# Designed miniproteins, single chains, continued (5): the designs that were tried, part 44

Each design is a single chain, and the fold is of that chain. pLDDT is the mean over its residues in the fold that is shown.

## One batch from the design tools (miniprotein)

Design m17512
Fold by ESMFold2-Fast:
Structure m17512 (fold): chain A 104 residues (1-104)
Amino acid sequence: MKVELSEEQRETIIRLLEEHKERAIRAIEEAERNGLSEEERLELLSQQNSELIVELRRAGLSDEDIEQVRTLLQQAMGDMLREKRPITVENVRAMYDEVIEAVS
């Protein structure tokens, strides 16, 4: 899956995706250590994705570019949930890597 973005916008999106990937992984690692439920981990991941959208808007991306990134995140998360892949560090990392590859 490929999105049509300018070079500069693509670089900004990739940087923010990598930053939020790291934050999401840390949140899920802590959740796993504390024995949080699958539902609680899903809420944490959803919160991280919402924060990413806010940062993309703050970075000056167009509504169209933000919508494309949101769609990719929703699709990648939806695929993980439909395939019944547990919300682990490995699966969250793979989800973000899929989105990063799609915008690269």
Scores: mean pLDDT 82

Design m17513
Fold by ESMFold2-Fast:
Structure m17513 (fold): chain A 73 residues (1-73)
Amino acid sequence: SRKEELIDRAVEILRRYAEALVKTLNLDPEEMEKRLEEEIKQFREYLSTLSVGELERLLRELEREYARLLAKL
């Protein structure tokens, strides 16, 4: 439950970042969506190996980096 919520939140951040890149770089949305789904599958597999504490630390880092990247776009 908690672990699944953290994984879903991390994936949501990745999707938001990819959406921002598509708009900023004029990328093909359909092609990027296909690539993103494969990346998400592999990312979820990796995240499933982490503990709740490791996921919470990773999520804080991802939220910080995503905010920094959006500020530069």
Scores: mean pLDDT 81

Design m17514
Fold by ESMFold2-Fast:
Structure m17514 (fold): chain A 78 residues (1-78)
Amino acid sequence: SPEVDAKIKEAIELVDEKKYKEALKLADEIISTTKVKSEDAYIIKAFSLINLGKLKEAEKTLKEAKELFPESAIIKKN
């Protein structure tokens, strides 16, 4: 949806600014409040968790993303 797309852009800008805690919070809001799951939100969450040193939480997030988006080019990237 346009609202989800706008929030994804905001989360990407937070990542670019290295504001990983804020990016994680926004990604969690997108994941918890949207009817349709967003692959970009899961990727932003995992990346933010990795940069915050929360590796076990990042692993869990990536596993959930693989189950929800099994054909994702990002998740299957060589």
Scores: mean pLDDT 80

Design m17515
Fold by ESMFold2-Fast:
Structure m17515 (fold): chain A 76 residues (1-76)
Amino acid sequence: SNNLVSLGTKYLNQGNYDQSITYLQQSISLDPNNSSAWVGLIRSYVLRGDLDSARRVADQAVSLGLISRSTADSLI
């Protein structure tokens, strides 16, 4: 849902990474093809300092064809 991505982005911009992750994960559960939700989730993990989760999510998004490897690498 675009609404869940917007909420995730709002919390990301406020530094509330845990809420950002929650809303972006919900967005992916409802629409796993929403590339904006995957990008937001990767950024939220990076900014939280959870680089292992960021790399895992990035690898999943690339394997699903939703983002390129170069895009994923640029986010981390």
Scores: mean pLDDT 89

Design m17516
Fold by ESMFold2-Fast:
Structure m17516 (fold): chain A 85 residues (1-85)
Amino acid sequence: SLSKSEQISIAEKLRDYVLELLENDPSISEEQKSELGGRMYDLLGLLRRGLLTVEEFAKEVIEELSKVNPDLAKEVEKKYEELLK
């Protein structure tokens, strides 16, 4: 099993990757980018407090992103799997 510090590191790397994808997609509105960014901030806060696992963090982020762009959600899921190795 992953330590808390390893889970935080993975979540932060996944967040940074998602933010980069959002910034580079002109089809996603600034409001949607702000909402997704805020949601990731809140979820990462819960994870840092030990109230959420990195798997739960990834699933929630992927689910929210899939409502905006399902292709980007698949890219994020693949990135999460790579970060676990």
Scores: mean pLDDT 88

Design m17517
Fold by ESMFold2-Fast:
Structure m17517 (fold): chain A 68 residues (1-68)
Amino acid sequence: STKELAEKAVELARETAKLLEKQGKVDQARAFEEATRAFMDKLVEANNTDAAKDAVKELEALKEYLEK
């Protein structure tokens, strides 16, 4: 469901935010998590499952990149 995809995206954004915090980018980490949550809330409201799937995939790729 779009809601489950949104929850997964927010969790990935939280994990990414923790990686940014470890790099000293605390303000960027907070802004990223807040922006992702707001964006996913809009996708849930619109019931846009395809965009939610794309967002999860992009966030997984970003997290993998930052873990290097």
Scores: mean pLDDT 84

Design m17518
Fold by ESMFold2-Fast:
Structure m17518 (fold): chain A 68 residues (1-68)
Amino acid sequence: AEEAAKKIEELLIESGKVSKEEARKIAEGVKTALEQNNEAALRRIVAEIERLAGKEVAKKIEEIIKEA
């Protein structure tokens, strides 16, 4: 969970489409949802990422989540 969250934070920062603070908050949300096995929360977070950073970034993040 922590490694996946860190990769997601780095990818969001590299996209340049969200602030460092937003990237950190999103990564924290993913970590919590993964630790709780909360699929509904994960789907909501991926949809939020798609709106903020676009479909390509959201797809890469979804793949990271699947491997976590």
Scores: mean pLDDT 80

Design m17519
Fold by ESMFold2-Fast:
Structure m17519 (fold): chain A 70 residues (1-70)
Amino acid sequence: MTPEQQEALRYFQRKSQELYDLLKDNPALYQEAMDRLVEIWHRFLAGELSLEEFKKEVDKVYEEAKKKAE
C-alpha cells in the first residue's frame, strides 16, 4: 500500500467511525452514507480520484449526513 493509500484509508476509517457515532439512531441514513463512502474509496483505489479529491468527496458525504441528522 502506498503512503497516499495509507493516508486515505486512515481518513476513511476516521470518517466512517464519526458517521457511525453521528447516525446511531438512523440506520437508513448511515447505510446510504457508507455506501457512498465505499464507492468513493473504490474510485480512489482505481486511480479515478486524487487524494485531495477523495478527501473532498468524503467530507461532502459527512457534511450532508450531519445536516440530515439535525
Scores: mean pLDDT 84

Design m17520
Fold by ESMFold2-Fast:
Structure m17520 (fold): chain A 74 residues (1-74)
Amino acid sequence: AIADRIAQLEKLRDEAEKASTPEEKVRILTEALRLMGADPEVAEATARDLVAQGFDPVKILTTIINHLRQRAAA
């Protein structure tokens, strides 16, 4: 269910706030993208690119969570 996915993404966002290494951030984003239905290889490649470009995983996860909440409320 979409609510269960939101709960899992919120847990990953909390983990992302505590993440200090690039590899930890890549692992968290890869798991989040896989929860959103991305292929595992695409998820990992995308997560690595986002972290390498300096994107904040907390902000990325917040954006995804807000998007899903809007869809769940409709």
Scores: mean pLDDT 83

Design m17521
Fold by ESMFold2-Fast:
Structure m17521 (fold): chain A 87 residues (1-87)
Amino acid sequence: MMLSEEEAERFVESMVAALEEAAAQGPAAFRHMAALLVHEARVMAKKMSKEVLEHFIELLRERAREADPRVRAAIERVIAALEEEYA
């Protein structure tokens, strides 16, 4: 089953919320969550068409620009991992 743009948008919001929550818990929790979300993003990207994947990456870039520096760096790592695997 292929993910829709709406499901990709919901996933981006869940990722950002999880990173913000983990950042509040401490550096170890944040590092663990960032690594987990890189893996989850790769899994979710396999269920996306090229169009949905491009939309997903653009949404991540938009959220990175609005995020605090720690959350931004984690989102940028997710983008880099997706671009390395799918570009």
Scores: mean pLDDT 83

Design m17522
Fold by ESMFold2-Fast:
Structure m17522 (fold): chain A 86 residues (1-86)
Amino acid sequence: ATVTIEASGLSYRGKMALMAEAVEGEMQGGKVESKSEGDTVKITVSGLSEEQAQALIDRAEKAVSGADEATIQREGGHLKIEGKAK
């Protein structure tokens, strides 16, 4: 399974929290690709099982919500995160 996370408006701590979850996905045998365009970070983690992908999405949502005030939208394997950090 593949997880795509698109995040904007996150603080440094929010970005670090999100990246830590992507690294965890890589350690579980996933392939991580990250790209930064301005304030937007797009992270793709592929090669995961469906269970690992779901767990990654759940952890990423929780980690970001704990670090930043953000609007989080989930659509299958896609997480869209919009924070209010300046």
Scores: mean pLDDT 77

Design m17523
Fold by ESMFold2-Fast:
Structure m17523 (fold): chain A 74 residues (1-74)
Amino acid sequence: SVVDRLVSLGLSPADARRLAAALSPAEQQHLLETGELLLSASRLRQLLSDESFRRLVEHEIELGVEKLREAVLK
C-alpha cells in the first residue's frame, strides 16, 4: 500500500497515513509504481513531523545525492 511504501522511506505510520491522505491519486500511483515521492521539500515539511521529514531527507540523500548535486550545480 501507499502507507507501507511511505513507512519504508522512514516515516512513522501516523505520518505515512497523513501524507498518503494528502497525496493526489496520480501521486499515489506514481509512488506505488516507482517508489519515488513527487512532493517538493517545502510541501513535505508542511505535512510531516520534523523527525519524519529528517528521516525522509536522509533516505532521499542516500538515493539521490548525485541527482541533487547535478540539479544544484545547474
Scores: mean pLDDT 68

Design m17524
Fold by ESMFold2-Fast:
Structure m17524 (fold): chain A 76 residues (1-76)
Amino acid sequence: MKVELSEELKAALEEALELLKEATTQEGVAAAIGAILAAVGAEVEIALGVASKEEAEAAGVEGARAGAAAARAATA
């Protein structure tokens, strides 16, 4: 099984991990975890062959960015 991240998906995952580290509210933690799960889920779907690499990467990046935006809003 191959779990190679695109540079964009990897960057989104790194940002989500940093937001999780800095999150102090339950809402911020939940949003950051959601972003991480979106990025990881995309790689798992690609590895299992249940989604195309392009579609899964796009969905994972969008989910991670949405979660990161929600985490930032929760801490503002």
Scores: mean pLDDT 67

Design m17525
Fold by ESMFold2-Fast:
Structure m17525 (fold): chain A 73 residues (1-73)
Amino acid sequence: SVEQDFKERARAVLERIRALEARSRAAAEHLLASFGMTRAEYYSMSDEELLKKLEEIIKKEYKEIEEERKKLE
């Protein structure tokens, strides 16, 4: 389902952020910033809150891509 796909993508992004933090703080901060997040926000939020925020960002980006596609048709 579309909802399940967004949740899976959000989880993949969170796992990538965690992997990068173990290897390079700067790379993790850069990835967080690309989603409009600070490192302080990341540490202040629960895993569930982080997943919800990432899911909403992914949904918004998907909607914008769909709207742009419709304009080009």
Scores: mean pLDDT 77

Design m17526
Fold by ESMFold2-Fast:
Structure m17526 (fold): chain A 77 residues (1-77)
Amino acid sequence: SIEEKIKEEEKKLGVSFTEEARKLLIHHFKANPQDLPRLSAIMREAAELARLRGSKTVEVEDVKEALRLNGLEPVPE
């Protein structure tokens, strides 16, 4: 599942995503399954953005920026 892939990537990156950040990832990739191969890259980019802020926690803003930088728009609620 997407949820399991997210948890595996969090462990690999050594960071924690907030529940809101995970929900955004799940929502986006369920709406855009063609982009699923990019999930790992988006999560790595978001983790790097959090690191630049001095944080080990990836927040929804980091995920939104990672999507934007990759030409993907967050799906509207």
Scores: mean pLDDT 81

Design m17527
Fold by ESMFold2-Fast:
Structure m17527 (fold): chain A 65 residues (1-65)
Amino acid sequence: NVMNTVNMSYTNVTTNPSMSYSMVGNMVFNGYFTTSTTNNVSNYFSNNNYSGMMNVFNNVMSSVS
């Protein structure tokens, strides 16, 4: 289930950011966002801006849940 996988990645990032950072990054980049949103997340990821990445992720998840 796509939503379960996304939710698990989100939970892992919030409870263990360092370990789950790449997991969330890969999931976000590959399917659920527009190109501009994907670029913003990639920029946050490259700059190690965890909070910025999570803000975008939360906003998208709120719109689909």
Scores: mean pLDDT 52

Design m17528
Fold by ESMFold2-Fast:
Structure m17528 (fold): chain A 63 residues (1-63)
Amino acid sequence: KLKEFKEVLAKLAAEEFGLDEEEVRKALEESKSGSEAVKRLVEEFGIPKEKAVELFQEASLKV
């Protein structure tokens, strides 16, 4: 379930911010939790925290 969540989150982030989905997916792959995945989106891809939280909620509803 965590793996599915990370895959959906990576896809949503890539679509919303014009990032490469594979690069986002690989960065999130090593995270141990959803909150760690959100932190990586903010710190490594410069996504605003508010937007990263919105993506987290959307991904959570899809898995």
Scores: mean pLDDT 79

Design m17529
Fold by ESMFold2-Fast:
Order: structure tokens, then sequence, then C-alpha cells
Structure m17529 (fold): chain A 95 residues (1-95)
């Protein structure tokens, strides 16, 4: 079903977020403030993605499923961009 495929897709997004976050934490390992920023971004993103998974499970139409998938993609891309900015800040502080 479209719900099953949507939930699998968000699970894949969460796995990508896990991988990106682990790499970001390693790159900022010597900066506790930036490490906390990475952790907060990760925790907030995981919470939002789990909320969207519950909304998909309870969705009554394919249009609602598509809407929540789009929100998950948008939130993931925003979070990935913010994680990248924190990494760049950390690398610049090492100069």
Amino acid sequence: SIKDEALKFIDDIEKQLDRITERALKLVENNPELREKVQKLYDEAKKKLEELKEKIKNAKTDDEVNYYVQLAVDYYLKTQGELAKVVVEGLNLQK
C-alpha cells in the first residue's frame, strides 16, 4: 500500500539521518558546544519524523499520506543543511 511504502521511505530517511549525524559528531568531536547543537538537531528531527510516521499510519487518504511524506522530506533536507552548517563552523574554528 502507499502507506507501507511511505513508512519504509521515512525509515530510510531516518537511517540516512543517523549516518550523517554520526559523521557530523566525529567532525565536531573537539567542540562540546557544536556537539550539543548536532545532538539537538538530530533529536528534534527524529521526534518530527516519528510524529509524521504516526500521522501517515492514521491518514485516511493517499493525498494525506503524500502531504506527510513531503513534510518529512522538507524537514530532513532542512536538518541536513543545518547539520552541514554546524560542521563547516567546526572546521573553520580549527584554522
Scores: mean pLDDT 88

Design m17530
Fold by ESMFold2-Fast:
Structure m17530 (fold): chain A 70 residues (1-70)
Amino acid sequence: VPISEASPYALKAQIELVRPDFDEELALKYVRKAAEEGDLESVRQVAETARDLGRFDVAEKIEEILKEAE
């Protein structure tokens, strides 16, 4: 069920994605934590950020996490 505030893990994932020394595995760990907290809307926004940055492989992995989290 959606909650009224964004997970801090979703924000951390977005910050990681925009870094020049981007760590894919770290970003995905933050995404998984946000999804487990039920913040699926923010996880979707992280996937959009990844696509906008041209990180399509990361975006696809985030979409799979979102799908599995329901």
Scores: mean pLDDT 77

Design m17531
Fold by ESMFold2-Fast:
Structure m17531 (fold): chain A 88 residues (1-88)
Amino acid sequence: MEEVERLLEEAREHIEKAKEYIDKAKQSTDPEERAKYLGEAAEHVKRAIELAQKALEMSGTPEAEELLREANEVRKEVQKVAGEFIKK
């Protein structure tokens, strides 16, 4: 129970960090800085997916399913922002 709760909390923290880095990337005008922020966002999304998937495998909780879905949505946003960067 406590281990699953910890995995869910860590997954949420990584999702929030990924969103923060996506926002920083959108606000940056320096190509190198934007690439760095998008890389950070991608790593946090990857970690969130791994943690949410592990929690889902351990308990099958609806919260883990929701976090995994949210992490995948944030991953799509990273890809979208990276595409917008290339088009500028």
Scores: mean pLDDT 82

Design m17532
Fold by ESMFold2-Fast:
Parts: structure tokens; C-alpha cells; sequence
Structure m17532 (fold): chain A 103 residues (1-103)
């Protein structure tokens, strides 16, 4: 259910696990290939590292670049576009949680 998925995502973000969030979201998306799932995980790991290092300006630029890449692929490679969007969602969710906790 949507409520169960939302609860699992909140628990993963509480644990600092954006990669787990990417994996969980992609389990609901059979149109995404194994190769594109691996790409999404790699991009999630890279962006999470920027967040943990406090490199927020670089993280914002990476998220913008990721969004532009996904938009370019949307019609030609929708599975890859979706995988990239999921990576962005996972890192953005973790970042939002970390910033809210710092306030």
C-alpha cells in the first residue's frame, strides 16, 4: 500500500539510507532494467557522498544535471529516465530530512 511504502521510505531516510530508498522505489517499477537499476544506485551513492561531505552547491548542480539527463531520455529511454529520477528523489528526500533536522 502507499502508506506502507511511505513508512518504509521514512525509515530508510531516518537511517540515512538513500540507496535503500532507490532500491525500494525501483522494486515497484518493472519497466526499469537491471542495468538502469545499477546506474540509479551508483548515482544515488555519488550524490549521497556529496551530501555527507557538506558539498551542497555541488549536490544541487548534480541534481539539476540529473534532471536534465532524465528529461532528455524520457521519450527515447523511459526506463533509464525513470531510474535517474528515482535516484534524484531518494537523495532529495534524504537531504530535505537532514536540513530539517539541522533547523
Amino acid sequence: SDAALAAQLRALYAAGDAVGATRLLLEAMPEVSEEDRELAIERTEEMTRLLEEGRLDELVERLRELGREAERLRESDPGRALALEVAGWSVSGLAARRLAAAE
Scores: mean pLDDT 86

Design m17533
Fold by ESMFold2-Fast:
Structure m17533 (fold): chain A 62 residues (1-62)
Amino acid sequence: KVLTEEEKRILRLAGEVNDAIMEGKPKEEVLALLDELIRASEEAGNEKFVETARRLKARVEA
């Protein structure tokens, strides 16, 4: 399945968020990456990714 440019960007950002969490990066850095992922997903109209990123942000904030 060929990814669109928007899907590629979202997957790259999602990978960066996952890597930051797995590597134990500071909460503020993870939240900044999540905010960028939410923005990119909103701009692409990808409601599923927006919802997923917001849920993940809520868990990181806790």
Scores: mean pLDDT 79

Design m17534
Fold by ESMFold2-Fast:
Structure m17534 (fold): chain A 104 residues (1-104)
Amino acid sequence: RASQRKRLQALLERVQALEAKLETKDLSTEDRSTLLGLLQGARHQIQRALSLPTPPSQELVDLLEAAVDALEAAIEAERVDPALVERAEQQLVEAARLLDEQEA
């Protein structure tokens, strides 16, 4: 649906902005690598959702949005909170499962 696709497009723009912001953050190599990997994973899943022949489910878009929200919070914090990183990872894993179901 147009509304869900519009949400996904906005999430894609947010991920691109977070990637740029991550380059300016004073982070350890490990934290930077982890956050960059998760942002790239989110980007890939959002692009998959945008490429679906059927409208993406509300649940899928909500999971992708929650993952981006968690990544944004982790990047904007003074120190990377491992709980936010773990939350984003779990949300992206669940989103990937729903994407696989919608592509079947």
Scores: mean pLDDT 83

Design m17535
Fold by ESMFold2-Fast:
Structure m17535 (fold): chain A 76 residues (1-76)
Amino acid sequence: DEEKKETFELLKKVLELVREIMAKAATKDKETQEAVLAEIQQAQDLLDQGKKNPDKLLEVVKEVLARLEALKAQLD
């Protein structure tokens, strides 16, 4: 199933991106670290909601990936 394979590959990218964002945030001040954690928690909530509706999971994962890429760009 192409869609399931794509979803899994994007979820791997989400995990890699979270690790990179956390590493960058660790070099910033406390306020930035707290803001980053809040954004990651919001992304996790969206993923959890997406799992309850499997036919929307791929769309949700793509949205989460875009949000995390934007967050990473702000930390660069």
Scores: mean pLDDT 82

Design m17536
Fold by ESMFold2-Fast:
Structure m17536 (fold): chain A 61 residues (1-61)
Amino acid sequence: SDEIKQEIRQNEFEIARLANEDPEKRAFAEEKFKELNSRLSELTDEEILDFTREMKEEIEK
């Protein structure tokens, strides 16, 4: 679904932006993106969206 994919991309950009401001957040984002990318072919768009939403909430905390 186009809407879900767009939200995933927006979340990814926001996470990357926040990660760029702080080395600890960068390390967290790098680890989580590696995990996500390793499972990308196995996940539905909805599962990917949920994963990025959790990452965004955690990195903003």
Scores: mean pLDDT 84

Design m17537
Fold by ESMFold2-Fast:
Structure m17537 (fold): chain A 65 residues (1-65)
Amino acid sequence: MDALERDIIDALGRMREAVGGGRLEVEGDAIVLHLTNKDEALREKDIRIGKKLGESTGMPFVVKE
């Protein structure tokens, strides 16, 4: 709820702009990437974005289809 949560909100907003083929959400205490696109290159890009967000925020990162 503090400085970390504000940092996560800002980072999430920026990463949502970068995600091309999926949906990036915060679910509970985790960053969740919902892959909706079947294009493999876009999926790889979205996964890399989500991993970077998880690494920068310290939150668990999970991929779902």
Scores: mean pLDDT 71

Design m17538
Fold by ESMFold2-Fast:
Structure m17538 (fold): chain A 67 residues (1-67)
Amino acid sequence: VEEARRRAERAREAALKVQGKIIFNISYSKGELSVEAQEAVYEVAKKAAEEKPNVTVELLTSPEVKP
């Protein structure tokens, strides 16, 4: 339900707020993610920046990253 999801999202935001940023992990350079997945991540980042201008969005690429 939306309530449970919002709770989890809030807890995650609270933890990230301490660090001052939202980090998106993507393994595009390793060839694990498709173009479609990369576009989805970018859209989510843009939407987050629109709603939360006080939060910095970063994309990380690493061999130990989950799409």
Scores: mean pLDDT 51

Design m17539
Fold by ESMFold2-Fast:
Structure m17539 (fold): chain A 70 residues (1-70)
Amino acid sequence: LTPEQEALVREAARAVQAGDLAAARELLAKAIELGATPDQIEDQLVRLLLEGEISAAQASTLGALVRELF
């Protein structure tokens, strides 16, 4: 992912934490419009989870939203 795409994925994770699934969906859609693939987003979610930057619940919700958008 580009730095801009990574930032959008991180903002989507914060939106999920805040309970704002609509904002999370829009942020993920922007990352996809910028050329992010499902595999690239999923790889970044795994990395963020392993680094302790997101919870397993956030990763699961974001993965489901990515699958819905493709």
Scores: mean pLDDT 82

Design m17540
Fold by ESMFold2-Fast:
Structure m17540 (fold): chain A 70 residues (1-70)
Amino acid sequence: SLTFQQMYDRLVEKYGEEEARRIFTKLMLYIHDGDMKKVEEMLEKYDLTDAMDTAKEMIKSIEAVRAKNK
């Protein structure tokens, strides 16, 4: 599975730094919101489907942190 750094590096290679930062920021916002459907759509659009498990684990980790902060 791709790490978040490997996802970012692949986006930079294909789209350049400015566009990669915009795409990655949007992806991170969907992960933060737990919007798995939008995360899957973005991973498919940008050929990052091998990062799916990494994204799922991050959503799970964020949800666990949010539960502790209530």
Scores: mean pLDDT 81

Design m17541
Fold by ESMFold2-Fast:
Structure m17541 (fold): chain A 56 residues (1-56)
Amino acid sequence: RREQLRAVAERIAQAVKDVFGEEYGEKVLERMQAAIDAGASLDEVVAEAIRVINEG
């Protein structure tokens, strides 16, 4: 379960990096990793990625 969330987070971060650049990809990955470590669901992890993109 946690391994699947990490794999999804890495894929999302790579896509963000390819579209928005490395800085955004790193921020998105960091925020998603923190959410996963806090026990977040997939929807919550994805919401954190969206928040990073909207913030900067």
Scores: mean pLDDT 77

Design m17542
Fold by ESMFold2-Fast:
Structure m17542 (fold): chain A 68 residues (1-68)
Amino acid sequence: GKIIEEIKKKVLEIVEKNKDTLSDEEVGELATLAFIELVEKNKDQLSDEEIEEAKNIIGEEVEKLLAK
């Protein structure tokens, strides 16, 4: 849904802004914290299944960005 796409966009933006200045570990931690915060703010509009799917999709995209 739109909320998951907005969460993905914000998490990936954090990764791209920090990938050149922070370690992969630090960027991964920031991405995880941002994901958790955004999910918590929208938890009333998201099912547990949608959260799990978003975590997997966003995790794969973050891994791809950090691999370059």
Scores: mean pLDDT 80

Design m17543
Fold by ESMFold2-Fast:
Structure m17543 (fold): chain A 72 residues (1-72)
Amino acid sequence: SPLLEKVEQTLEEIEAIAKETGDPRIEEMKERVQEILERARRRGYLSPVELATVTVNSAGAYFLREVIKRKA
């Protein structure tokens, strides 16, 4: 599914940010997206609410990365 592939790419991006920053808040965002992807893969589709949750967690990870970089 093109939507599932996009969620996989988003998860890889959040994983890279979590590894770069070591911030537990970003690690929690990663885990949330991992859980959504695992359930969506088993079910065979991604719900609109799950897509919105992935988008919010992605935006949060990028925002926190920028804040952390400015404090370093």
Scores: mean pLDDT 86

Design m17544
Fold by ESMFold2-Fast:
Structure m17544 (fold): chain A 79 residues (1-79)
Amino acid sequence: DEALIAALEEALGELAREVERRGRELAERGRLDAVREVARIVAEAAERIAADPSAALEVAREAVERALEVLERAERELE
């Protein structure tokens, strides 16, 4: 279902924007270590997608999930 795939891609894009906003807030609070970890996750995902484009949606989903986990952990450590 092309429509379902398109909706999933849009949802992943929204999650990626959330990761960007939260990452910026953490950077402003001095948590560049967490931002670097997120950047590493994104870079690894991009490499995997380049090697196997057919897995792009699943790899992107996993990367966003891992990035959100890193951000959530870092945010908890600031509280």
Scores: mean pLDDT 80

Design m17545
Fold by ESMFold2-Fast:
Structure m17545 (fold): chain A 72 residues (1-72)
Amino acid sequence: AVYKATGVATALADGAKATFTIKGDGTITYTVELNKGETATVTAEGTGKVTVELEADPASEVELEESPVEAL
């Protein structure tokens, strides 16, 4: 089966930081810095289950949205 997961971070203030953690065959992290109104999107696809988890830096104002894992 093919699985898809998506995470979206939207900055509410300039200099906002968000970390995406992709879990599947191992764990990979990406940290992005965004200005107010900017969005970062990470999409992960794989033949095993994959997840995308989002964390905002504690000092940053960020809206986080995670999509459920779907079989394609």
Scores: mean pLDDT 72

Design m17546
Fold by ESMFold2-Fast:
Structure m17546 (fold): chain A 90 residues (1-90)
Amino acid sequence: MKTYKLTIGGAGTPAKEPVVLEIEAENAVEAARKAAEKVDLSDEAIGALGGLEPGEAYLNLKKVEGVSPEEAAEMALKDPEAIGVALEEL
């Protein structure tokens, strides 16, 4: 398995420190899916999406959660600010 670093928040001008998670997964798609599930279970993680309005932060998390894992990973890699999640392979 590979280790992925996922940063949630800090997409614009962060007012709060972003939430950083290390996820073990076989690929970026699986890593993005696991991160979306973990963040969706925590109101604190939603609040850590600095630079986004509360409604935008929640919508971005739900976009990552509600789309296919393949699409979520592609969005996170190409436009992390659009979904509030940045994905990096370590």
Scores: mean pLDDT 52

Design m17547
Fold by ESMFold2-Fast:
Structure m17547 (fold): chain A 88 residues (1-88)
Amino acid sequence: GAMAARQARMDAEGERTKRQLEAIDLANKYISEMQKLADEYGEEMKKKADEYTKKVNELIKQDPEQGARFAKEAYENLKKEYDKKKSE
């Protein structure tokens, strides 16, 4: 089919693109998790989640791998604050 012919032409770059798409997918997963935490805890957490989301999106445009790495660190930091506030 026409899609298979286009895929064959993209295959030379497709393997490199797959790694970038995986990084973007991972970053988006962490963004979703951060927004979920923010929605449960309130507006202060939403501000932090929005700031992290903005920076992740900027990094993804420049380097998807750095975007994914930052998204993971941002999520872990936000979750630490969430867990700490719940324990206090």
Scores: mean pLDDT 77

Design m17548
Fold by ESMFold2-Fast:
Structure m17548 (fold): chain A 59 residues (1-59)
Amino acid sequence: KYRSKIDGKVFGSLYEALTHYTTHVPSLQALYIDENGNLYAFTDKGLLLIDPSEVVERL
């Protein structure tokens, strides 16, 4: 399971936890997780590479 670091809410998958986090980030358009676990945030300014461990915690 994964915990959102912004509000402590627990999710069954990394994707769900990250999707929840994005609802709290203005201007974020989409998230993409590649096969290697890299997180890409799609914004109006382009792609940002994010370390998922900075925003979610695996339980």
Scores: mean pLDDT 73

